# Ledger of designs, part 7: designed miniproteins, single chains

Each design is a single chain, and the fold is of that chain. pLDDT is the mean over its residues in the fold that is shown.

## One batch from the design tools (miniprotein)

Design m216
Fold by ESMFold2-Fast:
Structure m216 (fold): chain A 74 residues (1-74)
Amino acid sequence: SMEEIKEKIFELMRKVLPEEEVEKVKKILDSADIKTKEELFTHMLVGAHEAMEKAGLSKEEIRKVLQEIADIAK
């Protein structure tokens, strides 16, 4: 389900980000008109990428986490 996918991705984000940053991504998703799994996945990838960049993670670390998110949404 979309709810299970969202929670798995948030758990991945919590490994590298503080809960405050994860909650910001949740708020952005709640304000978005998400109709499909593809739209959800796109918004989660963008939100996670921006949050990780803000937290100062390297491009290599960000790429690894984004790949793990992609694997969950498969």
Scores: mean pLDDT 79

Design m217
Fold by ESMFold2-Fast:
Structure m217 (fold): chain A 71 residues (1-71)
Amino acid sequence: MEAEKLAKELLERREKKAGRKLPEEERKKLIEKMKEEFEKVKEWAKTNELPDDTLSPDARELYRLLLEALE
């Protein structure tokens, strides 16, 4: 539930920034990808030992959203 909420938030921000809505198919794929990365990033966020320089842009956005959610 938490992972899906953050993934949807991330997609909403990207759609707004791009000025267009993503196709339903691509939305589903991105949500699934974000969920997988969320599990990994969540583990690191709890220990506050995230290697920022090795993260994809997507994982960095998820990490920021996770820090907000954990606070």
Scores: mean pLDDT 66

Design m218
Fold by ESMFold2-Fast:
Structure m218 (fold): chain A 63 residues (1-63)
Amino acid sequence: EEVRKKAEELYKKAKELGMNEDAERISQLLKRYDEARAAGDETAVRGLEEALNRHIKEVEKKL
């Protein structure tokens, strides 16, 4: 899904800009998302996609 790629790109940009808290948040959400996908937990995947999309939008507003 595109949300994972956008989160990875924002993680890199946030790290380059010294936005360490936002980068760490994205990293933690991506880790949980990958774990949920591997486990086949569809409910967790949906919730994490929503959380990733919200945080992506918040970080983009700061850029």
Scores: mean pLDDT 81

Design m219
Fold by ESMFold2-Fast:
Structure m219 (fold): chain A 86 residues (1-86)
Amino acid sequence: MEEEIEEILERTKARIDYNNGVLTLRDYRLTPSGEVIVEREETITVKNDDDLKEAAKRHLEVTARSNERAGREDIAKKYRELAEKL
Protein backbone atom coordinates (compact mmCIF):
# COMPACT_ATOMS: atom_id res chain seq x y z
CA MET A 1 0.00 0.00 0.00
CA GLU A 2 2.85 2.44 0.75
CA GLU A 3 4.46 1.09 -2.46
CA GLU A 4 1.27 2.02 -4.38
CA ILE A 5 1.40 5.62 -3.04
CA GLU A 6 5.10 5.93 -3.98
CA GLU A 7 4.37 4.57 -7.49
CA ILE A 8 1.51 7.06 -7.95
CA LEU A 9 3.71 9.98 -6.84
CA GLU A 10 6.52 8.85 -9.21
CA ARG A 11 4.10 8.55 -12.16
CA THR A 12 2.55 11.93 -11.37
CA LYS A 13 6.01 13.55 -11.13
CA ALA A 14 7.13 12.00 -14.46
CA ARG A 15 3.95 13.28 -16.16
CA ILE A 16 4.44 16.78 -14.68
CA ASP A 17 8.15 16.86 -15.66
CA TYR A 18 7.23 15.77 -19.21
CA ASN A 19 4.66 18.63 -19.43
CA ASN A 20 7.00 21.36 -18.09
CA GLY A 21 5.54 21.53 -14.58
CA VAL A 22 1.86 21.36 -15.58
CA LEU A 23 -0.73 18.60 -15.04
CA THR A 24 -4.05 18.65 -16.96
CA LEU A 25 -6.88 16.51 -15.56
CA ARG A 26 -10.06 15.72 -17.50
CA ASP A 27 -13.34 14.18 -16.43
CA TYR A 28 -15.02 12.33 -19.31
CA ARG A 29 -18.69 11.50 -19.69
CA LEU A 30 -20.04 8.83 -22.03
CA THR A 31 -23.34 9.79 -23.70
CA PRO A 32 -26.10 7.20 -24.39
CA SER A 33 -25.05 7.43 -28.08
CA GLY A 34 -21.47 6.40 -27.23
CA GLU A 35 -19.85 9.83 -27.58
CA VAL A 36 -17.04 10.80 -25.19
CA ILE A 37 -17.52 14.32 -23.81
CA VAL A 38 -15.02 16.29 -21.69
CA GLU A 39 -17.24 17.26 -18.73
CA ARG A 40 -14.55 18.95 -16.63
CA GLU A 41 -10.97 20.12 -17.26
CA GLU A 42 -8.54 21.31 -14.58
CA THR A 43 -4.94 22.51 -14.98
CA ILE A 44 -2.58 22.31 -12.00
CA THR A 45 0.88 23.93 -11.88
CA VAL A 46 3.29 21.98 -9.65
CA LYS A 47 6.14 23.95 -8.01
CA ASN A 48 6.97 21.83 -4.95
CA ASP A 49 6.36 18.47 -3.21
CA ASP A 50 3.12 19.71 -1.57
CA ASP A 51 1.75 20.63 -5.03
CA LEU A 52 2.83 17.18 -6.26
CA LYS A 53 0.84 15.43 -3.50
CA GLU A 54 -2.22 17.61 -4.23
CA ALA A 55 -1.92 16.90 -7.99
CA ALA A 56 -1.62 13.14 -7.34
CA LYS A 57 -4.64 13.25 -4.99
CA ARG A 58 -6.78 15.08 -7.58
CA HIS A 59 -5.67 12.64 -10.28
CA LEU A 60 -6.77 9.71 -8.08
CA GLU A 61 -10.14 11.44 -7.45
CA VAL A 62 -10.67 11.92 -11.22
CA THR A 63 -9.77 8.24 -11.80
CA ALA A 64 -12.23 7.18 -9.06
CA ARG A 65 -15.07 9.24 -10.64
CA SER A 66 -14.28 7.74 -14.07
CA ASN A 67 -14.54 4.19 -12.69
CA GLU A 68 -17.74 5.07 -10.77
CA ARG A 69 -19.38 6.35 -13.98
CA ALA A 70 -18.33 3.08 -15.70
CA GLY A 71 -20.11 1.09 -12.94
CA ARG A 72 -16.85 -0.08 -11.34
CA GLU A 73 -17.69 0.88 -7.76
CA ASP A 74 -15.08 -1.42 -6.14
CA ILE A 75 -12.27 0.08 -8.24
CA ALA A 76 -13.56 3.62 -7.60
CA LYS A 77 -13.51 2.91 -3.83
CA LYS A 78 -9.87 1.76 -3.97
CA TYR A 79 -8.79 4.97 -5.76
CA ARG A 80 -10.68 7.13 -3.23
CA GLU A 81 -8.98 5.28 -0.35
CA LEU A 82 -5.55 5.94 -1.96
CA ALA A 83 -6.43 9.65 -2.37
CA GLU A 84 -7.37 9.88 1.35
CA LYS A 85 -3.90 8.54 2.30
CA LEU A 86 -2.14 11.42 0.48
Scores: mean pLDDT 76

Design m220
Fold by ESMFold2-Fast:
Structure m220 (fold): chain A 99 residues (1-99)
Amino acid sequence: SVLETLKKYSKEQIIEATRLTLKLAELDEEEKEKLLKELIDIVNNTEGEEKDIADLAISLYLIIEANDEERIKAILEALKELSPEAAELFEKALELIKK
């Protein structure tokens, strides 16, 4: 389940990942591609907390881009339970990507 997957992260990690997801949503196409490449590099070439945060940020961003409404709703509900701050950041990213 989404909630069980997200419970494996700390609240701080979830907030940081959702901040990166929002940053991806806010950036223009060129800067977005650059940040995505940087995050992919972190996932491939680091371990531990930095990798986990980058991987979560990319996953959240791609789920929004794919317009997977069922997963988006499940993620938002789980984030509201775990961190209201992360839920707000995720909702802002949703609004930007849908436009």
Scores: mean pLDDT 88

Design m221
Fold by ESMFold2-Fast:
Structure m221 (fold): chain A 99 residues (1-99)
Amino acid sequence: DLAAARAAGLTEEDLRLFLEAQNSADKAAKLREAVERGTPERLVAAMASGAMAEQGLTIDGDNAEKIPEETVLEILVEGARTGDLEAALKRIEELIKKL
């Protein structure tokens, strides 16, 4: 939530980048920019989660129990950090398919 994000030190600009990433055709570039600016890992994970949803990848009650949220976050953050979000999303898709 916004209050918790502000308490964690997120700026208005960080929140704007998050919203832009959700509506951008170039989500990978926006995520990489956030990582390079030192944006908190939680915000980077949230931005990457938006990219997952756009690809039809959802970790919900049916598969969340089998795929730990921590594992998904690690994959998304690493994908954002390397600029290879497509590979990160594909790895998550493969984990879901194995359920």
Scores: mean pLDDT 61

Design m222
Fold by ESMFold2-Fast:
Structure m222 (fold): chain A 65 residues (1-65)
Amino acid sequence: GVTKEDLLRAAETLPKEKAELAKKAIELIAQGKSFKETAEELGVPVSTVKKRVEEVLERALEAGA
């Protein structure tokens, strides 16, 4: 399965601006927050959080996580 470490490492492969948002989103979700709660805390649309998390998941899976 994919771990939080795998997701954080995959997020680092994104462009800096996307990586920062993705890392914060992953940490909040790992704490048990929903996508909606994460979006509210980060000040971005829920769709933005979902897109960043999906991109990170795809990259983590490609890395064999």
Scores: mean pLDDT 81

Design m223
Fold by ESMFold2-Fast:
Structure m223 (fold): chain A 64 residues (1-64)
Amino acid sequence: SDEEYVERVLKELKEKIKTLSPEEVQREMQRRYAEFRRRGVPESLIHRFLREVSDEMEKRLQAE
């Protein structure tokens, strides 16, 4: 399902955030956003994905 697919991608990206620069994370987000739109993933799921990735990045920045 779209929800399971988005959750899998989100989990993978959260793991990558630990090793990627902020610019690399931004590029990965843009790539995944474009992929989700091409696949017809609901906008609500795409917004949830973007919010959770942004939250994860903010947590990392605050810990430094």
Scores: mean pLDDT 81

Design m224
Fold by ESMFold2-Fast:
Structure m224 (fold): chain A 88 residues (1-88)
Amino acid sequence: TAEERQEEIERANAMIKKAEEQQAKYKADPSKAHLAKAYDAMKAVLEAAKKALESGKQEDFEQMRRKAEELQKEIEKYRKLYEQEKAR
């Protein structure tokens, strides 16, 4: 419904704001530059999701899901590298 779509857009806006806040915190610390980049990429995915919600096109939703899936794989890579470094 239109109401459900508006709620999803509102949630996306809230998530974008949180991502910007986290990015700003990590940008202040050079040791955490990789986390700042991860949040910047997350913001881009959320903005793409908002566009898909506004357009209502299924193809836009499919593209957004694929981008989100690739981003999740990259985040998992960094987590595994961090855990391996810690195990040393």
Scores: mean pLDDT 72

Design m225
Fold by ESMFold2-Fast:
Structure m225 (fold): chain A 67 residues (1-67)
Amino acid sequence: MLKEIEEAARFAAEHGVAFDVVITAPDAETMKKLVEAAKKALEAAGLEVTEIKELSPTSARVEAVPK
């Protein structure tokens, strides 16, 4: 999952495309860890995280744009 997010985020950054990822996890603790890891992966790929929207305790949307 994280490697796929990093590869897709890098592709989006290289092509100047906004990138949104929706994360679903089995529990809130795992969700918090996955959101933090996804934010770091998106920022490392050259994107700026603009919004993290909690959809439920086990689902969140992370929105990023090229920077």
Scores: mean pLDDT 78

Design m226
Fold by ESMFold2-Fast:
Structure m226 (fold): chain A 70 residues (1-70)
Amino acid sequence: SSELDLKFNSGIPLSVEEEILLAEDPDFDARIDDLLERSSDPRVREALQQRLELTTNPALRERIQQALSS
């Protein structure tokens, strides 16, 4: 949802339930790839790396790591 995306992109801590919802979102990978493609600003990648450090859900961590390595 747009609310979850806003929290994720703003660096707001996510609940366990919110992390599970993002890990199960079939469009998450495409959405993150679109974000990285649209922005030439290195702060976007830095924000994703910081989010990865705060993420506890292993499936969501794996998806963020894959996006950052592409």
Scores: mean pLDDT 74

Design m227
Fold by ESMFold2-Fast:
Structure m227 (fold): chain A 85 residues (1-85)
Amino acid sequence: GKELERKAQEYSAEGLGAAGTAKFNAKKAGDDALIEEIDKVKKELGERGAEASEKGDTEAAVEAAEEFARKSKELEEKGKELLAS
């Protein structure tokens, strides 16, 4: 329903924010491998979310967005650790 659509949008926004911060930190640290991993996660889970939405599978769209938010936050923390000395 509308609540699941809203959750998917909220998780997607969180994931994009965290991925952006992760990529900024990875660039600052000079970690090209981390940049590639961030871009891969963004592409893979973005495609899964888009496909689920096109099929009207709102539960799968929420799951993809939530996984994207979780993985992006993990990569953001990894980037922070690289910068922490």
Scores: mean pLDDT 84

Design m228
Fold by ESMFold2-Fast:
Structure m228 (fold): chain A 61 residues (1-61)
Amino acid sequence: MLDLKVGDVVVYLDELGKEREGEVVSVPNDVAVEVRDLETGEIVTILLEDLPQLAVKVIKK
């Protein structure tokens, strides 16, 4: 499992394969993370088990 925490920035792909950037705003448990899209401000829930298959990149700074 990825070591995701509130404040981390992640890159995820939408349905068209476009890269989006989001900030982790909530980690309610070990199976899901809530990310706020940096362009739209929309909150998206990502399942951590799906991350390797969704080609999500995690930026840890």
Scores: mean pLDDT 66

Design m229
Fold by ESMFold2-Fast:
Structure m229 (fold): chain A 74 residues (1-74)
Amino acid sequence: GILDNAVARIVEAGQRLGLSQQTINTAVDYFKKYRVAYELTAEPTNSELAFCLQAAAEAEGQPKTLADCIAALS
């Protein structure tokens, strides 16, 4: 489904960025919580996925720029 595809894209982008599995799991958790909190039903944008990756990377001590996260998703 749409959410399964988005999660797969977060995982692949996180691997390209050299993020740990823990950081990638945090990004997926942030993405799921973000969508529930804002009641989002539309297909996720690259910017939404990039923000979750950047926030997780910062939280787990592996900071990445938003530009790097967007590039990894493109």
Scores: mean pLDDT 82

Design m230
Fold by ESMFold2-Fast:
Structure m230 (fold): chain A 62 residues (1-62)
Amino acid sequence: MENAREVMKVGDEKIEEAKKISEEKAEAVEEVQTEVMDRISKGEKVTPEELRKMIEEAIKKT
């Protein structure tokens, strides 16, 4: 569960940063975090670095 806690922390920090820009970008980050947490709960390993890359891509596309 250590990995899940680190992923949540990174996601929460990125959501706060995105909220300063727009609610739409914050929503996109929340969707990525939710998908990643679902994957982790199903036994997949996602690193905080991979999460950051997914969030950055989602923000750029929004």
Scores: mean pLDDT 77

Design m231
Fold by ESMFold2-Fast:
Structure m231 (fold): chain A 93 residues (1-93)
Amino acid sequence: ELILEPPVLRRDAAGRTQAVSTVKALTNVDEVVFTAVARGEGRTVVSVQSAKMNAGETITVTVTLPPEASTVRFTAYDVTTGEEKEAGTVTVP
């Protein structure tokens, strides 16, 4: 069982938008796949990370978004159980 928090948007030193989300494992998870999908007109960028998590662990996932991204959505997928947690879509200003 996973808790995925909605992404928070930040700007890096180069003026690029970053999306930051925290994932907490409530149970042991052999493999979690974190996927960030950023969309803008004419572009879709997918960022994927994977990790093993023990019960009580938290992971912070940071993704740099393309300049034309208008939305970003995070998901966390437990490969063993097939459960997926999706954070709400965040609009990029």
Scores: mean pLDDT 78

Design m232
Fold by ESMFold2-Fast:
Structure m232 (fold): chain A 61 residues (1-61)
Amino acid sequence: SKAELLIELARELGITISEAAARRLALGLPDDEESLRTAVRLIAAHLAAKGRTALTEADML
């Protein structure tokens, strides 16, 4: 699923995405792998700017 792919792509970049956050992201993202990779890179950069390595459901509010 897209959610599982998002979690794996995040792991490759040294960040984690909770399953619930990944499912929410998957609903709003296109089905192409390049869009998913771009989204994960943006999330990683956003988390790094905040000194964080994990995205959770609280971040989806």
Scores: mean pLDDT 82

Design m233
Fold by ESMFold2-Fast:
Structure m233 (fold): chain A 77 residues (1-77)
Amino acid sequence: MEAEDEAKIEEAVEEQLKVLEEEGIEVTPELREGIRELVRKAYDLVANPSPDSAAKLREIGLQFEELVRRAKREQEA
């Protein structure tokens, strides 16, 4: 991945994490890395589209929702 692409991915990650912190969710290293991986996958799909890109983007969205739900569950215990 090009350095410029990685910088854009990191900006998107930081924006998502700010939203989660505003909701009262503690940003752990695991949550940060999980979000980063999902953002990177979405970026790769947009940069290199395939016939199933829409379905894969939907799956990434579901994985993001599950990751956030898991973080909330762990912090509400």
Scores: mean pLDDT 78

Design m234
Fold by ESMFold2-Fast:
Structure m234 (fold): chain A 70 residues (1-70)
Amino acid sequence: SVTEALKEMYNKGHDAMMAFKDDPEKMAKIARVTAEGLKQAREAISAGKFDEAKKVVEETIKRIDEIMAE
C-alpha cells in the first residue's frame, strides 16, 4: 500500500540518519532528502496520483542510498 511505502521511506531516512549521527553534513543531507520525498509523496497522494507517490518513494530511497555510499 502507499501507506506502507511512506513508512518504509520514513524508516529508511531515520535509520540512515542514525547511522551517520556523527557526520552532521551527511545527516543533514539525508534529513533534507527524506523530508522533501515525504512532502512530494503526500502531495501526489492528495491529488490521487498513487503511482507518482510510489515513484517518489522509490527515487527518495535510491537518493538516500547514494548519499550513504558517499
Scores: mean pLDDT 84

Design m235
Fold by ESMFold2-Fast:
Structure m235 (fold): chain A 66 residues (1-66)
Amino acid sequence: MLSDEELGKAAGELVKKYKLTGKEAKAVEGAVVLAMSGRKDEAIALAEKYLTGEAKEEVIKLLEKA
């Protein structure tokens, strides 16, 4: 289980790594907030809606650890 700080930092690193901007970056931020609130299923759904490819897989994997 990741702490809220670790989850936020790891998500920020994925945004930088995959150069996510606009709606994609905002979706990652929203998903992190939902996961921190215990709303993991909603967090994963948000990531699936706005992300694609390897960035989607890595963000979902990160949310699963929250």
Scores: mean pLDDT 83

Design m236
Fold by ESMFold2-Fast:
Structure m236 (fold): chain A 70 residues (1-70)
Amino acid sequence: GDERIRQLVRDDTPAAQEELEKLLKEHKKRVTEELMKKGYSKKQAEALAYTVEGILKSEVSFYRRLLEEE
């Protein structure tokens, strides 16, 4: 969730950064698997998951900037 992402960005430790990257990778994998279960092809599922990953990375960048300006 967003609270966990914000906490990891605020902590700014190497361990927190690794956990954040792991969460993003796990989310992308989960989205791909869920879409394939719904009948999307692997190519379609990967393309959609890539878009979702980009949105999440933008959200992380937004939280990082917001915390930096506090």
Scores: mean pLDDT 72

Design m237
Fold by ESMFold2-Fast:
Structure m237 (fold): chain A 60 residues (1-60)
Amino acid sequence: MSELQKLEIIRGFFEIARGTLEFMIERTRDNPDLQASLQRAAQLVEEQIEELDRQIQELS
């Protein structure tokens, strides 16, 4: 498998993680501390997707 394909697969997993975190944030409105932690995790996931997009573009 090419490095480009590996990065695309990893990016796909981060997109799934983003969707999962969004769902969990909506379900944790009764726990603001947990919701804040999930929001921080979602921000980190988005930053990783951006970084992966840059790496994919460089290999393309």
Scores: mean pLDDT 83

Design m238
Fold by ESMFold2-Fast:
Structure m238 (fold): chain A 93 residues (1-93)
Amino acid sequence: SREKRGREGLAAEEKEYEAILKKTMPEEFIKKLREAGISPRLAYLVYKFITEEGKDEEIVIEAAKEVEKRGLHRLPDIVLERELKERIKELEK
C-alpha cells in the first residue's frame, strides 16, 4: 500500500508476523524467504513442508514463488496449503 495509513499498518503487521516466524523457524531462513518475495503466512507453510514432510527446500521455495506470483498467498490457509502442495508435486521430478 502506498497510502500513509496503509503503509503504517503494513509495517506493524510485518513486525508481528516476523515475531511469529521467529518462534517457528531460524532467522536466516526467514530472511531467505523474504528475499524471495514470499509473504509471512506462505513462509510458515514453506517451513512446514520442508521440516514436517521432508520436501526439498529449493523446490518448495520455487513452488511458493509461483503461488505468490498468482496471488494465491491471499487465500485461506487450507486452500493455500493445497495450492502449495500441488505446485510442489509438479516441480518434483
Scores: mean pLDDT 71

Design m239
Fold by ESMFold2-Fast:
Structure m239 (fold): chain A 60 residues (1-60)
Amino acid sequence: MEEELERMRKTVEETQAKLDAEIASETDPQRQAFLREVLEGIQLIADYMERLGEEELKRR
């Protein structure tokens, strides 16, 4: 269970790094804004996964 969450977390981190690189290299303001919104969405998913991990550890 913890290893599953760790694998997902690593995938999210790699995806965030790729998106950050794309945003930095993007010259179209509209696409850059869209990519930033996607990055924000992924950040929210990462936060949610962290909370799910805490719940898993608190199983009774």
Scores: mean pLDDT 76

Design m240
Fold by ESMFold2-Fast:
Structure m240 (fold): chain A 68 residues (1-68)
Amino acid sequence: MTPEQQYQKVKQEAEEQLKRAQELEEKGKELDKVSPEAGKSLFQGAEILKKAAQEKLEEAEKKYQELQ
């Protein structure tokens, strides 16, 4: 796999994680109306996914730039 292909793959994986995080936030908002504890748990899960996706993108971008 070329560095460009690897970067695109990681970028797609990170974008999927960000979409999942957004879905968890939407579910968290709905649950927060009836169960604040359950809503808070989903928001925490979304935050973890966002952070993981951002770190994955930053590492991939750094590696891609180093290989240019």
Scores: mean pLDDT 80

Design m241
Fold by ESMFold2-Fast:
Structure m241 (fold): chain A 94 residues (1-94)
Amino acid sequence: MLDPEDVARFRENADPEFLESFITVAKALAEKEELDEDEVARLKAIMELLAAEARKVGADSIAEKAEEIIRLLEEGRIDEAKEKLKELIEALEA
């Protein structure tokens, strides 16, 4: 589960341009019924960027959630990855 203190810290201290761009791309990918291989690779790449940005501000629970999504994508568990992505987006938009 995401730590609410990490979510608050990340929203306050992360690059606002990065956060806006991340949410826009992540929402577009989460709303697709099916993801092709290029879209899965793109989602993995933005999760890797999110994990790095979260760790820079000490929001380790966000980085761990992003890493969990990456692992699910690597295992081909796309629907589970999308559900966790939706939870992450909801937390970051609040």
Scores: mean pLDDT 84

Design m242
Fold by ESMFold2-Fast:
Structure m242 (fold): chain A 84 residues (1-84)
Amino acid sequence: SMEEGQKLLDELRRLLEELVALLERYVASTDPAEQQAIWAQIQALLARIQSIAQQILTYPEEVRQQAIELLREFEARVEEILAA
């Protein structure tokens, strides 16, 4: 169960890294068609992140706390990208 919890945390980090990369591409793009395509990918990623987060909520506090810290880390990175 803890090993499964760690796997979910690793998957969450991977998806959050992919989200950051897509957001950087989105804000750098000057092509509306490319922006629309990237936005669709962002929405699909957010749905997957939500699904994994819901699974993590069924785990012990130690796993949930690690997920919270991970989300705070990426919230700061997203805010930096959107401010640029």
Scores: mean pLDDT 87

Design m243
Fold by ESMFold2-Fast:
Structure m243 (fold): chain A 65 residues (1-65)
Amino acid sequence: SPDELLLEAVRRIQELEDKAPPEAQHLIDGAREAVDRAGQMTSPEERAEAARKALELIDEAEKLL
């Protein structure tokens, strides 16, 4: 569900903020923006799309660990 994807994204962003290098900050900020955007959407489809975008940015940030 979109809510499960968003919860996963939030948890992973928190972990990244604790251990990611400065070079990853742009990706972490982008992921946070995508999560915030999903919270503003009323459509489950739009919320799922925004959550997936956040997770994609998180995956890119994790490659820099």
Scores: mean pLDDT 83

Design m244
Fold by ESMFold2-Fast:
Formats: C-alpha cells, sequence, structure tokens
Structure m244 (fold): chain A 84 residues (1-84)
C-alpha cells in the first residue's frame, strides 16, 4: 500500500482527470459523449476505466490514434485502482 500522502495525491490526480474528461466531453462526437461523461462521473478509477475502454473500442474504426490514447488512459486508471 502507498503512504496516506501518496494515496491522497493519487485520489486528487483521479479527480483532476475526471474534471478534464467532463470538460472534453462536449468536444467529442455525440455518440461517445455519454461514455466520456460516465467516466468523468465514475465513483472509482476501475469504473472509469471500463467506460474509457468502451470509448476506445468505439473510436478505433474512425480514429485509431485517439483510440490508443484512450486505451492507455484506461489501463493507467486500472493501475491506480490497485493502489487506492
Amino acid sequence: MLSPEARARDRESFRGLQRRLLEEAPKMPADVQPLVEAAGRSPTPLAASDHLLALSDRLLPTDPIRSVGWEFLALSLRVEADLL
């Protein structure tokens, strides 16, 4: 387990990421906005990761570069879930 200070820092990083996801949601295609918003409102990094993996899958046929970016972010959140 991380120290209490490191855990608080990781929690604030996740909250910061969620704020960015909600800021970006209106700029995304309408069909994927609900997935970005669901990730931004998720109670845990693991729940957010599941929504971002679904987003990656939806973007893969039309924007594979952004799809890979969202997949990487989702996998990073799974690592954070194991640390929180």
Scores: mean pLDDT 76

Design m245
Fold by ESMFold2-Fast:
Structure m245 (fold): chain A 56 residues (1-56)
Amino acid sequence: SRDEVLLDFLRLIVNSEKYFLERLKKEGAVSEEQAQAMEDVIKLMEQKIQEMEKKI
């Protein structure tokens, strides 16, 4: 269904964001505050994914 395809896409984005955040942290390319802000965005998206799973 459309919602299943969207859910898979959102999971792909979240996994990619987690991967790049870890790389940015290892390279020292982000401050602690910037890293926390990015982690908050990732957490919000994960919560939305969980909500969508309950509706499918």
Scores: mean pLDDT 84

Design m246
Fold by ESMFold2-Fast:
Structure m246 (fold): chain A 75 residues (1-75)
Amino acid sequence: SAEEKAKRFLEEVGWSNMLNDDVINKVMDKLNVPKDKYSDVKSILQEQYVRYWGGMMTLEEMEKETLKNLTDLLS
């Protein structure tokens, strides 16, 4: 399912790699994410990373919101 794919993606990338293009691309390839969604996945990760490190959300809020946004995108 889209939710299972999103969970697996976040587990394999890790929060410390949310801006690591090489890691993100490898995990998306491994999980067969559609190529047309690659830029949108990266945009979600970049936005959430900036908001978290900018002090606008907790780690738990960032993880929950990122999972929701990725699930919606991959649906």
Scores: mean pLDDT 83

Design m247
Fold by ESMFold2-Fast:
Structure m247 (fold): chain A 97 residues (1-97)
Amino acid sequence: SVKEELEKAYNEFQLALARGDLDATVEAAIKLAELLEKMPDSDYKAYLIVKFAIEERIAREKGLKKTAELFSALRNGDVEKVKEIAEEGVKELLDYL
């Protein structure tokens, strides 16, 4: 199901971040954005949007401007913006962690 694909993609994103794997995290972020753009409104989509909104807020409060832009693009399912900013946003986040 689309929910299972989205859950798998989100888990891959989190695991790549935990490993400090820039390329894998960027790939997972793009896949997440593509799935969120295609997915109709659902409780799980709303759940992920809320998670990304929280991460965006935390990033802004920490001065992580590129990371905040990445999470903003993810929650909006803005695939083109995620492709544009994911490398810089992920790198900034990994350098902070």
Scores: mean pLDDT 85

Design m248
Fold by ESMFold2-Fast:
Structure m248 (fold): chain A 100 residues (1-100)
Amino acid sequence: SLEDKITSLMNSLKEEYKKRLQEKIAEIEAELVKNRDSDPEQRRQLIDELLKLRTALKRDIYNEEEIKSITDEQVEEILAEEFGPKRAEAIRRALDELVS
């Protein structure tokens, strides 16, 4: 059907956006490894971007402006869904301590 063809096309576009998002995640992860002994504030910024990109990937958000609009609360929701609320809170504390 026409609807099936549209669904197939949308799935193909989603796969391409998902791939680009995964590539950007890998690039930031590589940058964090390179900058291990660097400025803690720069590391925190990279980690914040990484968490937003992972949240976007989990929620099927592929638009750059929408990704930038992802809130800390939305990131915490994803972490709580994957690890539970207590572990999500522990991750947040560890990240806050990274820049203190």
Scores: mean pLDDT 78

Design m249
Fold by ESMFold2-Fast:
Parts: structure tokens; C-alpha cells; sequence
Structure m249 (fold): chain A 81 residues (1-81)
């Protein structure tokens, strides 16, 4: 992961965990707007967060959403235990 991708993952994490409770569904565009990042940068960040188990990819028709899981608990489990 590049330093830029790591920073974007942290920004996206703060936006979704700080302002959005678990269970909130966001489009890539909404995350980009909230974080101030480009869609391409946010895509890399959300892919990393999905792999880490902090976001869940949800497909509804032709639309893709990212559902906020328990970000704090997921990060604690992935990083500490």
C-alpha cells in the first residue's frame, strides 16, 4: 500500500466510523465526497477496508454499496487479536 492509500484508508475510516454508525450503507461517491478524495483513491481504500472486515460490499441491482460494520471492534480484532 502506498502512503497515499494508507492515508485515504484512515480518512475513510474516520468518516465512516466517526459520523456513521454500523449498518450505514454508502456509495463510493458518498465516501469520496465525505473524505475529499477521488473515486479511484477511495476505491483502493474501501477495498482494503473490506479485506480487513470493517466494510462489507453490498450489491443491489447494478448499484454497489459499502456497509459500515463495527469498525472499532473489527480494527481491534484485526490489529490486536
Amino acid sequence: MTPAQALLAEIVRRVVSGKLPPGTRLTLDEIAERSGATKEEVQAAVDAMVAAGVLRKVIEGDKTYYEVLSLEEALARQGAA
Scores: mean pLDDT 65

Design m250
Fold by ESMFold2-Fast:
Structure m250 (fold): chain A 84 residues (1-84)
Amino acid sequence: MGEETAKAIEKAMEQAKEAYEKGDEFGLEVAVSMLRMVAAVAKLTGEEKFIEAAKLALEAARALEEGNMEEAEKLAKEAIETAL
């Protein structure tokens, strides 16, 4: 579960970075949706570390929506470390 959660967040952030570099607003929306999906699944485990990782992933999604890639990357990294 932890490795799968971390990998899913990594893939979402790869999508976000590529979209950001290209100015692809739709690609950023896809990345935000990916992060929200991972967070929803993580919360369903009921485990404290995955609930915390989910919170960080949702904060990363919000940072992406606000156009703050630097903050999104930082929060996603914290979410990955928390899930592992």
Scores: mean pLDDT 82

Design m251
Fold by ESMFold2-Fast:
Structure m251 (fold): chain A 74 residues (1-74)
Amino acid sequence: MDEILEETIKRAEELKKKLEEANTEEGRELIKKVEEAKEKYKQGKLSKIELTVELSELNGEMEYVLRKEKEKKA
C-alpha cells in the first residue's frame, strides 16, 4: 500500500507542476482538490487507501486537462 501511495503522490506532484505551468482555471481547481485531499489525510480524516483512490482519480483528471491544453496550443 505505501509503495502505491508513494507512486500516486509522486505522479500528483509531477502533474501539479505541469498544471501550474499551464496556468488554467480547471488546472487550479484540480491542484486545490489535491491539496485538500492531502490536508484531510494529515488531519486523519482520510486513510491511506482513501487518499490513494482520491489522488488516482485526480491524477486522471489532471492528465486529461494537460492533454486538452496541448491540443489547444497546436
Scores: mean pLDDT 81

Design m252
Fold by ESMFold2-Fast:
Structure m252 (fold): chain A 76 residues (1-76)
Amino acid sequence: SPQVQSLISRIDTRMNDIRNQSPNMTEQELDDRIRDFYDSVSDQASTLDSSDQRQVMTYTYIQINNIRDTYVQHIV
């Protein structure tokens, strides 16, 4: 749907911004930034059909996990 495409495009833009800014962030600052973004996406996705919500949230989860993997590599 156009709403899903718009939200995914916004997720891509915001996640890319986080990735670009992450070298200047502490792990805590990055976690807080990701949490705020996830909450924002979750709120917007709650207005979508269950299948569209699942698609958006799955995509968001994958993007967040990829960013967090960078930190896990350094702290584990």
Scores: mean pLDDT 78

